# Designed miniproteins, single chains, continued (2), part 55

Each design is a single chain, and the fold is of that chain. pLDDT is the mean over its residues in the fold that is shown.

## One batch from the design tools (miniprotein)

Design m5900
Fold by ESMFold2-Fast:
Structure m5900 (fold): chain A 91 residues (1-91)
Amino acid sequence: DKAEEYFLKGVEYLKQGKIEEAKEYFRKALELYVKQKNYDMAAELLYSFGLYLKLYAGENELADKLLELSEKLFRGENPEEVMKKALELLS
């Protein structure tokens, strides 16, 4: 799965403290989930990335925004608009 491959590469960069590179790969994974309309996997991706930033980057504002968008997707709240905002945060 190409989206899973991009997600794993993002995690690898994040472990190296390369946040901008991690963000790029998470964005690529998210773009694939948008095309698939796979909102559950998109929500999981945003949750995982947000939680990682909170644990390893010291609870920054980006983490909180990603976690909020993940929660909205899990609730089925306007998924196309939420996905657009998530992609903007990761650009």
Scores: mean pLDDT 84

Design m5901
Fold by ESMFold2-Fast:
Structure m5901 (fold): chain A 69 residues (1-69)
Amino acid sequence: MKKKELRKVFEEENKKYPKDEGMASRIAPLGVKAGDLDVLKEAKEYMKDNEMATSILEGAIKVVEQKQK
């Protein structure tokens, strides 16, 4: 997946769905495939008031950081 594709997915999710664990579970695996730390970190900040969503996104961020090292 291209980074531009993940940005569009995140924008569409924000329009259609609540910022919850479901959104995080959809964004996280796509962010890992794209290697898109910027969108993953933005999604984590967007969902910062949901501890489960934040944990899912933090896991995805760690996976991408390990691959980029």
Scores: mean pLDDT 78

Design m5902
Fold by ESMFold2-Fast:
Structure m5902 (fold): chain A 100 residues (1-100)
Amino acid sequence: SMMKRIEELAEKLLAAKTVEEKQEIVEKARAEGVSDKEIGLAYAKAYAQKRNATVHLEVLADGRMRLSATFHDANYTTPVVEEEALPGMKAGEEFVFEGK
């Protein structure tokens, strides 16, 4: 299951103590054939949990994605950021990750 792979990778990223350790986890995942989409979603899930935030990702018809985060402890929502969608993402896909 894609979601199970995302969850497992997110747990590893959440446990990482340094930026270098996170980079190693991502590099190993890529070497093992994990898709950029799955890596990106795992990172978003880990970030949501670490920061106690809701992370919202929306994939647009033009091949771009929109990203925002709401930080619950600060009652703050980031401006919407537009980036190029990750390989394997499809127009109309929406992902929401909740921090608790």
Scores: mean pLDDT 84

Design m5903
Fold by ESMFold2-Fast:
Order: C-alpha cells, then structure tokens, then sequence
Structure m5903 (fold): chain A 68 residues (1-68)
C-alpha cells in the first residue's frame, strides 16, 4: 500500500544517484521498468525510478533526492 520510496542523498553524483535508486529497488524487491534523467529543481536534483513490486505486482516509484 506504500506507493513510493524516497531516498535522501548528500553529495552524490548523477551516476551515484541512479546506482542508489537501483540498489534501493533491488533491496525492496522492485523490478525497475523506467529510470528518469536527472531532474533539476531549485532546491534539489531528482532521479525517479518506476517499477513494480515483484511479489504483489503493484506499481512503486523510487525517488532519489539530492538536496542542494
């Protein structure tokens, strides 16, 4: 019933943000279907991974957030 997971990171590169997102998905049994480009906002950079819970089939979003 949790529609998403958010991971806060400090000082990570865009490549490290993607790796952290993929690792978080793997550890939580989420099959990743889509990975975003780095989305830059005024206060944060985001990488958004869309996937499905391997056990339930529910859509799950993993957001990796790097605060400025």
Amino acid sequence: MIPGITVEVEGASPEEMREIGLETARENGIEVTEVSEVLRTSHADLVVLKGRDAKTGEEVVVTVRRNR
Scores: mean pLDDT 79

Design m5904
Fold by ESMFold2-Fast:
Structure m5904 (fold): chain A 95 residues (1-95)
Amino acid sequence: FGEEIRKKLEEVEKDYQAAIDAAVAGTPAQRDALVDEYLKKLKETLEEILAGAGRSMSPEEVKAAADKLSNELGKKIRDETDARVQAAQAARAAA
């Protein structure tokens, strides 16, 4: 992986943790908005990775592949985000 891609993935991970912290304090609508924002960044990162790897891929193929991967990961991320928000919210309520 290129250094640029690695830095972008690290930034996305930090943004994800910040989104979880904000979501714990927020409403369900705020959680949905934060997850959507994170997924948009993830899709951009995937498009960059695929464009760099796809010497034989057209821009349209790169976009289609990024959309497919983003949709699959989006389901997993939403489920994990909901679980983490629930756990963090329960921990805060117990404290």
Scores: mean pLDDT 69

Design m5905
Fold by ESMFold2-Fast:
Structure m5905 (fold): chain A 103 residues (1-103)
Amino acid sequence: MMEEKEKRIEELAEEIKKKLLELVEKELPKAEAEGYTNTPEELKKGLEKLEKLIEVLSKAVAYYKEGEIEKAKEILEKAFKVPVTEEELKRIAELVEKLLEEQ
């Protein structure tokens, strides 16, 4: 059986990912209405990159909330290819939580 903590991290990551994707879907039509022009190919590539970023952030924040700080840092460092401090990870988690509360 999967460890209860690991299951909670996966469930939390999926919940955060879903909420962030819903926020993007809500805000994207507003940005388009403000006159941002993209080709269909550029828009598709941008959405694919954003979806991957949301997945990475959701997973890292979920690990951080469950106290797996080193794993959360490793996820972000692998994605961004830069060292991430515990303080920076905390700020990222707080920013994600604030965005989700503004829904």
Scores: mean pLDDT 73

Design m5906
Fold by ESMFold2-Fast:
Structure m5906 (fold): chain A 79 residues (1-79)
Amino acid sequence: SSMVEKLMKEFEKLVKEIKDLLENNDINDPAVQAQLDKLVQQLIEIGQQLAKYGTQEQLDHAKKLLGELQQLIQEKLAA
């Protein structure tokens, strides 16, 4: 489905935006935390749609990207 392909591209774009935010900003800044929270919420919503409508390969790819992102967030919070 072309719609699922668009969702996958949007998921990948959000992952990149979150990584760029974390690499270029102080995670202890409340404004950065607010922006991060918003982007993560959008990522979760798209991920839920991919879980319902995506192929197993698309779901596995999305889960891998999410896992890598969760690890990065935890590393930045621990620093």
Scores: mean pLDDT 84

Design m5907
Fold by ESMFold2-Fast:
Structure m5907 (fold): chain A 62 residues (1-62)
Amino acid sequence: MKKLSEIPRHRWIDVLLEKGLIDEKSAMVALFLLADPRATLEDLLNRIAKVSGVSVEELENL
C-alpha cells in the first residue's frame, strides 16, 4: 500500500476521492486549503480528519 505522502501534491485530493476516503464537500475544503502553497500534507490531513471524521491514520495509509 502507498502512503499519501508518496503521492504528488496535485493528486492528493483525486486519490482520496477515488479511494472513497472523502466526499465532495471535504474535497472542496481541501481544494481551498491547497490553494495556499504554504499548506502542507499535515495541514491537509488534520483539516480533512476534522471535517470528515476519518482519522489521520486512515487518510495517510492508502
Scores: mean pLDDT 78

Design m5908
Fold by ESMFold2-Fast:
Structure m5908 (fold): chain A 63 residues (1-63)
Amino acid sequence: SEAAARRAALRAAADTLMRTMGATPAQLSDLPVGELAAVLSTVLGRPVSRADAAALRRELARE
C-alpha cells in the first residue's frame, strides 16, 4: 500500500539520520515532533507532516 511505502521511506530516513549522527532510536524519539519532521524533510528532500513524524517517533520509542 502507499501508506506502507511511505512508512518504509520514513524509516529509511530515520536509519540514515541514526547512521550519520551516531544517534540511537531512543535519542531520535526524544526530539520534539516538529524538529523530527524538519530533519526527516531534509533527508527525504520533501515535506514530512507532523502526523507522519509523530507516528515514526512512537515506532522508534518502542525500540
Scores: mean pLDDT 82

Design m5909
Fold by ESMFold2-Fast:
Structure m5909 (fold): chain A 91 residues (1-91)
Amino acid sequence: SRPPQEEVQRIQEAYKHLEEQYKKLSEEEREEIERLAREIERLIEEGVSPEEFQEILRELVDKVLKEKISIKEFYEELLRRLREEVERAKR
């Protein structure tokens, strides 16, 4: 089912915060984020379930809004959580 409107709005607010941070990054820092994003995409293709991915995103969105974590911390935490899920699925 479609997520509640309030949840969609929270996700949009978190992404806006991350986008504002990305615009302030150096070229070197942006390259690091792009490298993390490529690794995340590869792990998703390896078979992270849509349900597990959505739960991880929900938790990280909450951290962005409450703790104001950096875009680098967001991508690093997302990568870490996805690696744990892929490893769990292989057991």
Scores: mean pLDDT 78

Design m5910
Fold by ESMFold2-Fast:
Structure m5910 (fold): chain A 100 residues (1-100)
Amino acid sequence: MLSPVEQIQELFEEIKKLIEEKIPDKNVAEELIKLIDEKQKEIIEYVKKGETEKALEVLDELFKTLYFKAREHLDEETFQEFVKELSKIAKKIKEIIESV
């Protein structure tokens, strides 16, 4: 069974794949993936320290940024599909963070 940190890492890989598949501008997708990698490392460090509330704050701000950027680059229908899929992953990450 994967550790909580490994489960979080797997879910962030799913987010990066979703960005690559759904964001049509490759430069924007690469910028968002870089942001995700930076925030993932920060979240994992807070989780390792037992700073659950800080990890959740960073996660929430990251997802707000991802929603904002997706809204700028996707049509309404594709944006709604993106938000639905991203929200499912976000809930799973939050549940794992809250479990540690």
Scores: mean pLDDT 85

Design m5911
Fold by ESMFold2-Fast:
Structure m5911 (fold): chain A 81 residues (1-81)
Amino acid sequence: MKEIEEWLEKLKKEQEKNPERFPEVSREEIRQLLAKAARVAGLPPELVEALEAGDDERLAELLRERYGEETAAIARRLLAA
């Protein structure tokens, strides 16, 4: 849980620090990077599959159930940007 929260906060801070860089990266590219990082971090396969499939609703549901609603909200914002 802590690793996911820390990783999401780091991504959010990087986005805020370099806003010009993030508009150049497609949501699909961000999603694939997140899926690769999640796999390396040892997150449940279900979360990785939801990220790779672009199933934001399933991803939010899994994050809410395992890590709480705040983590799910942060993930939805990152994927929707």
Scores: mean pLDDT 65

Design m5912
Fold by ESMFold2-Fast:
Structure m5912 (fold): chain A 56 residues (1-56)
Amino acid sequence: GKDRFDQLAQQYAAEAERAERTKGEAVGLRYKGLSYFYRGDGKRGLELIKKAQELE
């Protein structure tokens, strides 16, 4: 449901910031992309995930 997707989006946004600091920019971008998908912004989410793959 919507509430679950909103919770996942918030969780992945928080994990993105932490992952960027501890695991690097590519991992941070992947979590940030997932947060956008769960917020309903698939275009932005896909863009961020592709950018993360380019950094590998």
Scores: mean pLDDT 79

Design m5913
Fold by ESMFold2-Fast:
Structure m5913 (fold): chain A 75 residues (1-75)
Amino acid sequence: MRKARVLHIGWAEPGDLIVDKGSKFLRDNKELTAKSSGTDPIGLAAEGLEEGDIVIDPKIARATERQLAVVVEPL
């Protein structure tokens, strides 16, 4: 099972690893499934995603431009 930790929700810089669409995440050992795109940081924050959360089986992409995103580190 692939995991990543949320480092930052907001502006990603070119070269940052970001969450792509359809990611699931854990909060307090509860698995949540995002209804919003993984590249919609406002939608994911509204679903309760926070810095330090563990994302399960994230689709990870590298940012090619400065953009709003969920920035992650692979575990």
Scores: mean pLDDT 69

Design m5914
Fold by ESMFold2-Fast:
Formats: sequence, C-alpha cells, structure tokens
Structure m5914 (fold): chain A 100 residues (1-100)
Amino acid sequence: SIEEKLKQMLESFKQMLEGLLPQTPEMKELQAQALEILEEFVKKLNEAIKNGESEEKLKEIADEAKKRLEEVLKDHPLLLSITVHALEEILKFALEYKKS
C-alpha cells in the first residue's frame, strides 16, 4: 500500500505541473528532469522502507534528491520550490507510514 500511495502522489504531482506551468519544449524538458529525480527518490524510499531502514536513512535519501534538484533547477526557482515541496510531502508521508 505504501508503494502504491507514493506512486499515486508522484502521478498527482505530474498532473499538477501540466496544469500550472506553460508546456513549452524547454519547460517540458525541465519538468521531465524534475520528475525523473522524484521517481528515483520514490524508488529509493520504497526500497529503504521495504528493507526496514531508519528515519535518518529516509532523510538522507531526501537530502540527496534535494541537492540534485538544486543543481538541475538552479535557474528555475519556481519549479525548484514546487518540486522540493512535493518531495518534502512525499518524505513526510513515508516517515508517518514508518511510525505505523
């Protein structure tokens, strides 16, 4: 259920970006890069949860993804802010699930 829920959160974020931001070729490419980073983040979170890793490890995975987003989206502060917020909401959900 956690894997399915995290994938649903990622899909909702994809739909949100398409509706909120201009769909120019440049913006589509930047959105694709941001989504690729979030997809790898969700994959790593799912693997860490499945393996019983600590909350500290989940936060480490999030910090690595944030650094990659900052590098890729450094000149696009709005998209960076939106994507980091989505990443933090996904992490928050994963941490709450781990407590259950």
Scores: mean pLDDT 84

Design m5915
Fold by ESMFold2-Fast:
Structure m5915 (fold): chain A 91 residues (1-91)
Amino acid sequence: SEEELKLAEEAIKLAREAVEAAKKGDILKTIGALLRLIGIELDLRRRGASEEVLEAVRLAIEAVRYALRGDIEKAEELLKKAEEILKKLKE
């Protein structure tokens, strides 16, 4: 649905901000974003969101987890995959 797509867009945007924060060493901001992302995933699951929407959000969460571990290259790779899934869902 349109509501689910908006939540997924917000999640991916939040994950991008979290990865950028991690690049700057702002670990507290990155952790805060991760907690919000988990909340968005739970809301989407409760709403019965499609598997593709859930996959995009899960990839965004994993990107932030890798960024917290200092693996920025893997984080950006996963985030690009999440963004590609979202683009296909909007087309």
Scores: mean pLDDT 87

Design m5916
Fold by ESMFold2-Fast:
Structure m5916 (fold): chain A 89 residues (1-89)
Amino acid sequence: MDKVRELISKAEEAIRQGKADEAAKYLGEAVRLSLLNDGFSEQVAEEAAKAAEDTARYLAEQGRDPALVTINAMMTALAVAVEKEIEER
């Protein structure tokens, strides 16, 4: 939990500095660690992390507010994780 919060804080700082790629990386790592800690498979965690990275990079490049970028990236990741768990492959 503490590590995830640290990564989110680093991502928000990167967004404020206009560093979209760094922000995406930190949010992706936060998503991956959070899902793995909650018992999701590494495959699901990686797919959700990738979705969070793509969303964060896109919104940060558009100059969106750090909180809005973070919320949208995390919500997208949760949607992907839920979809993969429902598929039960």
Scores: mean pLDDT 83

Design m5917
Fold by ESMFold2-Fast:
Structure m5917 (fold): chain A 63 residues (1-63)
Amino acid sequence: TAGSRALALELLEKVVAGEASIEEREGAATLAQSLDAATPAEASGVGRGDREAARRALANLRA
C-alpha cells in the first residue's frame, strides 16, 4: 500500500543515521535492494552494505 512507502522512508532514514535496530536494518536492507532492483539496475551498486543501499533507496523514494 501507499502507507508502506512512508514506513519504508522512516526505516531507511533510521538505517542511514545508524540508529536502526537489527530487525529494522534487515528489513531496510531487503527493501532497499528490492527498490534498487525495480529501477534499471545496470549502474546499481547494491550488495556493498545495508547503509549504502538504504541511502540509495532513500534518494530514489524522495525523488
Scores: mean pLDDT 56

Design m5918
Fold by ESMFold2-Fast:
Structure m5918 (fold): chain A 68 residues (1-68)
Amino acid sequence: SKLEETVEKLRELIEKGASGEELIELLQKEFGVSREVAGEAADEVGTALVAGRSLEHAKRILEKELKK
């Protein structure tokens, strides 16, 4: 799914030391959401991934944040 593919891309970017701005740009490009929604989603998903949460958990967070 697009959500799963995007979470995998976010994880790869984080592992490469990408900035929060790069995560926001990816989310805006993939989902057409506002900067505010993308920023909140990037923060929540990024925090979960850095904390070692599963990709399935991160995907659920992303889905919830995109509905705001």
Scores: mean pLDDT 85

Design m5919
Fold by ESMFold2-Fast:
Structure m5919 (fold): chain A 81 residues (1-81)
Amino acid sequence: SEKEKKHREELVKKYSEYLVKKSKNLEELEKLVEELLETALSGIDETLPEEVREEDRKAIEELVKEIKEEAKKLFKKKEEE
């Protein structure tokens, strides 16, 4: 729904801004994004059917990809200071 899409966009903005503020350089940013992905994937309920787990995995990977893209964009702007 539109409301769910809006919530997703707000999560992407919140996490990307947080990661950029914590990162001193691009290498640290990429490491934090990798750690975020690993943490999120580890939260998938292993007792769920494989199809549901795969759907959750894809959703998490897509969300983290969007966070990474936005964070890299924001990091480049920060370097222009």
Scores: mean pLDDT 80

Design m5920
Fold by ESMFold2-Fast:
Structure m5920 (fold): chain A 85 residues (1-85)
Amino acid sequence: MEAKEKAKELLEKAREKLEKATNQKEINEAAQLVYEAHYALPGASDERFLEMEEKAIEETKDAPDPLTAWKGLLTKLIEELEKLL
């Protein structure tokens, strides 16, 4: 399945980029890869992404700083998208 293979590769790259991220620019680069992975998967919709984002926000809302919050949010989004593979 070409779409799932592409999404898997994008999520692996996003995870690696996110783990190494030390500033907002690098977080934004990881976020772009997550977004591309979402829309590469069958059944992609703004509603599906919003539902995953809301869940990730709830799980990371108590983060001590914005960088940690964004890393947590994107990690949870990667985990949710990996469930669709």
Scores: mean pLDDT 77

Design m5921
Fold by ESMFold2-Fast:
Structure m5921 (fold): chain A 110 residues (1-110)
Amino acid sequence: MKEKFLELLKEELKKSDTFQKAVDNIIDRLIKEGKYEEALEFIDLLTQDEFIDEVAKLAYENKVKGPFYNYYKAKKEGNQIEADIYRALVEIYFVSQKLKVEREIKKAKE
């Protein structure tokens, strides 16, 4: 599953101007397809340190600006405070995406 989501992110990052837009596109697609469990699993992976580091590196190498790009850059430069701030912004974003998926699940159950 992790490898599948990394490949999906690589594909979306090629056609998205920001990392957030790439993630939004993936989550919205999964919601439209009724794949709520996969959407939640994807969001859960994005909160894991190992996956965050891999994704942040991809954003940085592909020059896709956003909190992940800034997080990786800060870590690479040894700016721990800045890295912690961008990591917190990433967490807030994923909490909002999780709530979005949970709301769609509730609507689907009527």
Scores: mean pLDDT 78

Design m5922
Fold by ESMFold2-Fast:
Structure m5922 (fold): chain A 102 residues (1-102)
Amino acid sequence: KKVSVLKLPEEVDEDIARLMSAILITTQSDDAVILDFSKLKSITPEAQRELIRAIEELKKKGIKVYGVVSPEREPLVKESGLEDKLDGLFSSVEEAKEALLK
């Protein structure tokens, strides 16, 4: 019922681990998380591992995890292995929210 939107910065580094830990603590079963990658220009290997781990933990708890990405940034999300861990990938936060209502 509750949707949390996390807007990721242009450069995603190990500080993402703190943000993902906060989400893991505050989200409840049947909630959803939208990760907004629309501004993403770079992501470190450590940040990739932390995001994948946190997404897997959320999904294990029954939480849907959606991604939002611009067409220009979609290859970066795919190459990092993040797309395979997400429940869906959308062009806007509004589109992702609409998918959660169905």
Scores: mean pLDDT 77

Design m5923
Fold by ESMFold2-Fast:
Parts: sequence; structure tokens; C-alpha cells
Structure m5923 (fold): chain A 73 residues (1-73)
Amino acid sequence: DKEKLELLEKAFEYLKSKDYEKAAYYLTKALGKPYDENMSPEEFDKLVAEGNELLLKSMSEEEKKKVWEEAKK
């Protein structure tokens, strides 16, 4: 779903800027979950993990391999 991927990209941009409120908003919207302004850090971490999983599923096998190689360094 193109819209979900665009929302995920936006969320990760906000994560880079440490704007956690906007990151949480776009992550919950992309995942079809209700936004909770009182979200705990643990709940936020779970949203980030789910967002990463969706991004990885949308990538080609070659792109996934490159991401994992970069993570290994």
C-alpha cells in the first residue's frame, strides 16, 4: 500500500529529528492503530519494530540484503 509506505517514511524522518510525537502519530496511522498521546516508550518501540517489518516486506530481496549488510558493518 503506497499510502502506508509514505506514512512510514514520514515517521522515520521524524525519528531522525527526535520528534517522537509526530513519529508515533505517523507510525500508528501507517499501521492502522489508534494514536495514543500517552503512549509509553515500550509501546513506541513496538510501533517502530512493526513499521520496520512493513518496510522490509515492501523491499526487494536485493534491497533487504543491502540493509542487513549495512547493519552488520
Scores: mean pLDDT 73

Design m5924
Fold by ESMFold2-Fast:
Structure m5924 (fold): chain A 55 residues (1-55)
Amino acid sequence: LTLTEKQKRALAAYERLKQEGASDEEIQKRLDSLGLTKEEVEAILAAIAAHNAAA
């Protein structure tokens, strides 16, 4: 699975916020601030889940 730099930054932000116990709303707001759409966020999460399931 190859991620763009933008997606890598989104993943790093997502992981950090999840580790800190942030709400889904806070996570989505952070991802939106990076210029991602809701659909793009969902696609990234689905791709990560699929990659983790395969690995």
Scores: mean pLDDT 73

Design m5925
Fold by ESMFold2-Fast:
Structure m5925 (fold): chain A 92 residues (1-92)
Amino acid sequence: MLEEIEEILKTGDLEKAKEVIPILIELTFSDLPEVSYKSIELLTELAKMSKEFAELLREAGAVEKLEEIAKNDWNEGVREKAKEALEVLESQ
């Protein structure tokens, strides 16, 4: 799965992104802070690629999930990263 996200970041494959984005969003809720943090980073990088990617993320419910993480996650670093991701999605 990590390799698939790296390929999407290189190719801009929107169809492949549609398959992977829901799994990536679920990983942002991981009980392991490093997994949650890295998943939010990858989601943020996808959002920065284009408005089309940002729209796919919004349609998949990324904004609602990130808002929940930013307010409720027990790890401060994960909450901060979710806030950064929200700012990127709002700017696209």
Scores: mean pLDDT 79

Design m5926
Fold by ESMFold2-Fast:
Structure m5926 (fold): chain A 66 residues (1-66)
Amino acid sequence: SPLIEETKREAYELADTLPPDLKDTLVRQVDHVLRYAEERGWSDERTVEMLRTAVRDMMADAEARL
């Protein structure tokens, strides 16, 4: 899905601004959400919404740790 690929790209661009440990954590969380969405048969729209929510929450946590 173009929307999922664009959202994934945005997440990885954000991850590149983080220290290696936090980048790895964010990438793993993105992969976890995508795998879970595939296993559960989520729509592309729901997958994008959940992915954006997870990324937002991870970035907020990362900023608090920096």
Scores: mean pLDDT 80

Design m5927
Fold by ESMFold2-Fast:
Structure m5927 (fold): chain A 56 residues (1-56)
Amino acid sequence: SETLERALRLATEIGLQNPAVTAEQIADVIKRLYGLPDETALRIARRGKEEALARL
């Protein structure tokens, strides 16, 4: 969905800007902004962080 794509994009951007940030911290941001369930937000945050680390 568009919402999940936007959430993943934001998670990746957060990870790129601050590689020290945890997936749990990213998940807290995106769940509040997009109204996602905790588990969905954490899965997206982990993927975004992985994508960010692969580009560093």
Scores: mean pLDDT 85

Design m5928
Fold by ESMFold2-Fast:
Structure m5928 (fold): chain A 71 residues (1-71)
Amino acid sequence: YEEELKSPSLARRVDAALRILFEKDEKNIEKAVEILLSHPSQSLRFAIAFYLAKNFPELKEYAKKLLDGIK
C-alpha cells in the first residue's frame, strides 16, 4: 500500500487510503488520513469522516480531523 499512497493517480491514492483505514493499519493510517483530507471532493470527505465517526470510535480523532479539513 505504501507505493499506492505515492501514486500519481488520485483514485489509486484514495483507494489505498480507504483500505488502510478499514484494515486499521497503524503504520500508514496517518498518511491515509492526510490523503483523504486533501481530496478535492467536499462530499466525499464528509461522507468518509461521518462513516469513520459512526463505525470506528477508536478513529474519532481522525474523523474529526477529516471534518475540520472540510471547513
Scores: mean pLDDT 67

Design m5929
Fold by ESMFold2-Fast:
Structure m5929 (fold): chain A 74 residues (1-74)
Amino acid sequence: MSNEQIIRLLEQLKELASRKEDGRLSIEKTKTLLELLGLDVEQLLPLLEKADKDRDGFLDENEFNELIEELRKA
């Protein structure tokens, strides 16, 4: 998967988080969604875990933005 495809996916996940009342997505539920979409969870999981800076198992919009920005710099 290209960096551009990963960035686009992260932007879509951020949009989903923003639509939730608590503004967060569960990493476990995100893994299930990625598996259903036929994406390589083993390649994406380390990026999601890196974004989870507070280690609570959830990703908010700010954590998605930080991850997207890091990928754009690479």
Scores: mean pLDDT 76

Design m5930
Fold by ESMFold2-Fast:
Structure m5930 (fold): chain A 79 residues (1-79)
Amino acid sequence: SAEIKAAGAAPLPKLDGVLPPAFDATVMTILAHNPDVDVSSSDSIKTALGIFQRHNGLPVTGVADEEARKALAEFLKQV
């Protein structure tokens, strides 16, 4: 079960070089559904995407490309 206090907190703040304290499902949902979100300026998001891509056997690009967004949506559907 997801913890209500941890889930649904504000969207990921502007974090350069800092990994989110937990891979926030809200952040992943935003990235999966908003391809226009520029993540190139946030190394923390790029790193988190790369880790997610590796976990799902995708090319590790560190960007919210179509394959990554599709995998994020599929992953979120399972939790």
Scores: mean pLDDT 56

Design m5931
Fold by ESMFold2-Fast:
Structure m5931 (fold): chain A 69 residues (1-69)
Amino acid sequence: SSLAEQNGAITGAVTLSSLGTPELATQAKRAAQAGDIERLREVIGEAEPEVAKRALENSRFAKESVEKL
């Protein structure tokens, strides 16, 4: 559902903001909402490698959206 997709994007952004910068979290959230998976990956990749890995693994929205596209 759209709510589950929004929650996935928000969870990813919150994880990034907890371990990274608020600016990167905002950009990741905007990219996820726009469905720009390449931009989302790019923004997450700007974080510390461990943070980026956790954000991608915990962001079910990002993984499932990539598989659907």
Scores: mean pLDDT 57

Design m5932
Fold by ESMFold2-Fast:
Structure m5932 (fold): chain A 75 residues (1-75)
Amino acid sequence: SRLEEALALAEEQKKLGKTLEVPASISTLERGAALFAYEYGDMEAARRILELARAGDYAGAEALVEKAMAEKAAK
């Protein structure tokens, strides 16, 4: 699944001990989605973020992350 792929990417970055030299917009969103699912437990939102990022809609993915984070902060 896309969430598993993003999680694997995040784990790979940790194992390397350094940030991978990859396109920040893509890898950061994919990694962010995995970390978001882990931190907030919102797998559906994480999946939607990954779908937007994979489709090249980075602005939409970032907007969704911001909205979801604001909602979680408000409880």
Scores: mean pLDDT 59

Design m5933
Fold by ESMFold2-Fast:
Structure m5933 (fold): chain A 58 residues (1-58)
Amino acid sequence: MEGIELGEEAARAGEEAGAPALGRAGQHSAKVNALQGDEEGAREDAEAGLRAAEEAGR
């Protein structure tokens, strides 16, 4: 349920897929939103980053 954790998963997937920038962008947005108390927005940003990184690496 932590947006930060999901953002870290996006960064990892991006590194494995060879597109770390996409995963890192999602992780950064997720951390900023989570720190501001917007866990829902953080989760959505992290999920979007994870999807983009996985698709780019495919």
Scores: mean pLDDT 65

Design m5934
Fold by ESMFold2-Fast:
Structure m5934 (fold): chain A 76 residues (1-76)
Amino acid sequence: EPAVVITDMSYEVLEKTEDSLTVKVTLRGTGLTAERFRDLQFGITVDGVEWVGYPVEIEVDAERGEVTATVELKPE
């Protein structure tokens, strides 16, 4: 399968509850497509707790070479 190479990553917390974490993730790199991101599981550690989830929204900005995804995460 083609390798995805991430050169830059940032995230912004949109909402956090005891049982749910919603973040906006912005990625730059090569091999980034909406199709590739639809099935990608994201993992983020916040305050020593691992949160995992899948993107619910994906936007590809080809002009900027960026993919932005809204990810809903649950505690592991």
Scores: mean pLDDT 73

Design m5935
Fold by ESMFold2-Fast:
Structure m5935 (fold): chain A 83 residues (1-83)
Amino acid sequence: SEEKKKELEYEIILGVFAVAYAVSLVFEDDRDKAIEIAAEIVSKGLNIKKSVAKQVIEALDNVEEALKLIRKAIEENLKEPEP
């Protein structure tokens, strides 16, 4: 099912955000700084606005909300790739 594949795609992207944040926390004791670093890296890698990447990372405690933000970010990137 294409719907199941899309769900898996967004879950993989969620994993990318989670790993970026976790790795940032290993090298940065300040949580806010770790969020900024993770958002910077993921936004460049996925061509997503940094502000949106930051929102996703801040929503990682709520998987449903994080997935919703990821879906919206990917859709916005396809419609308006401008910074």
Scores: mean pLDDT 78

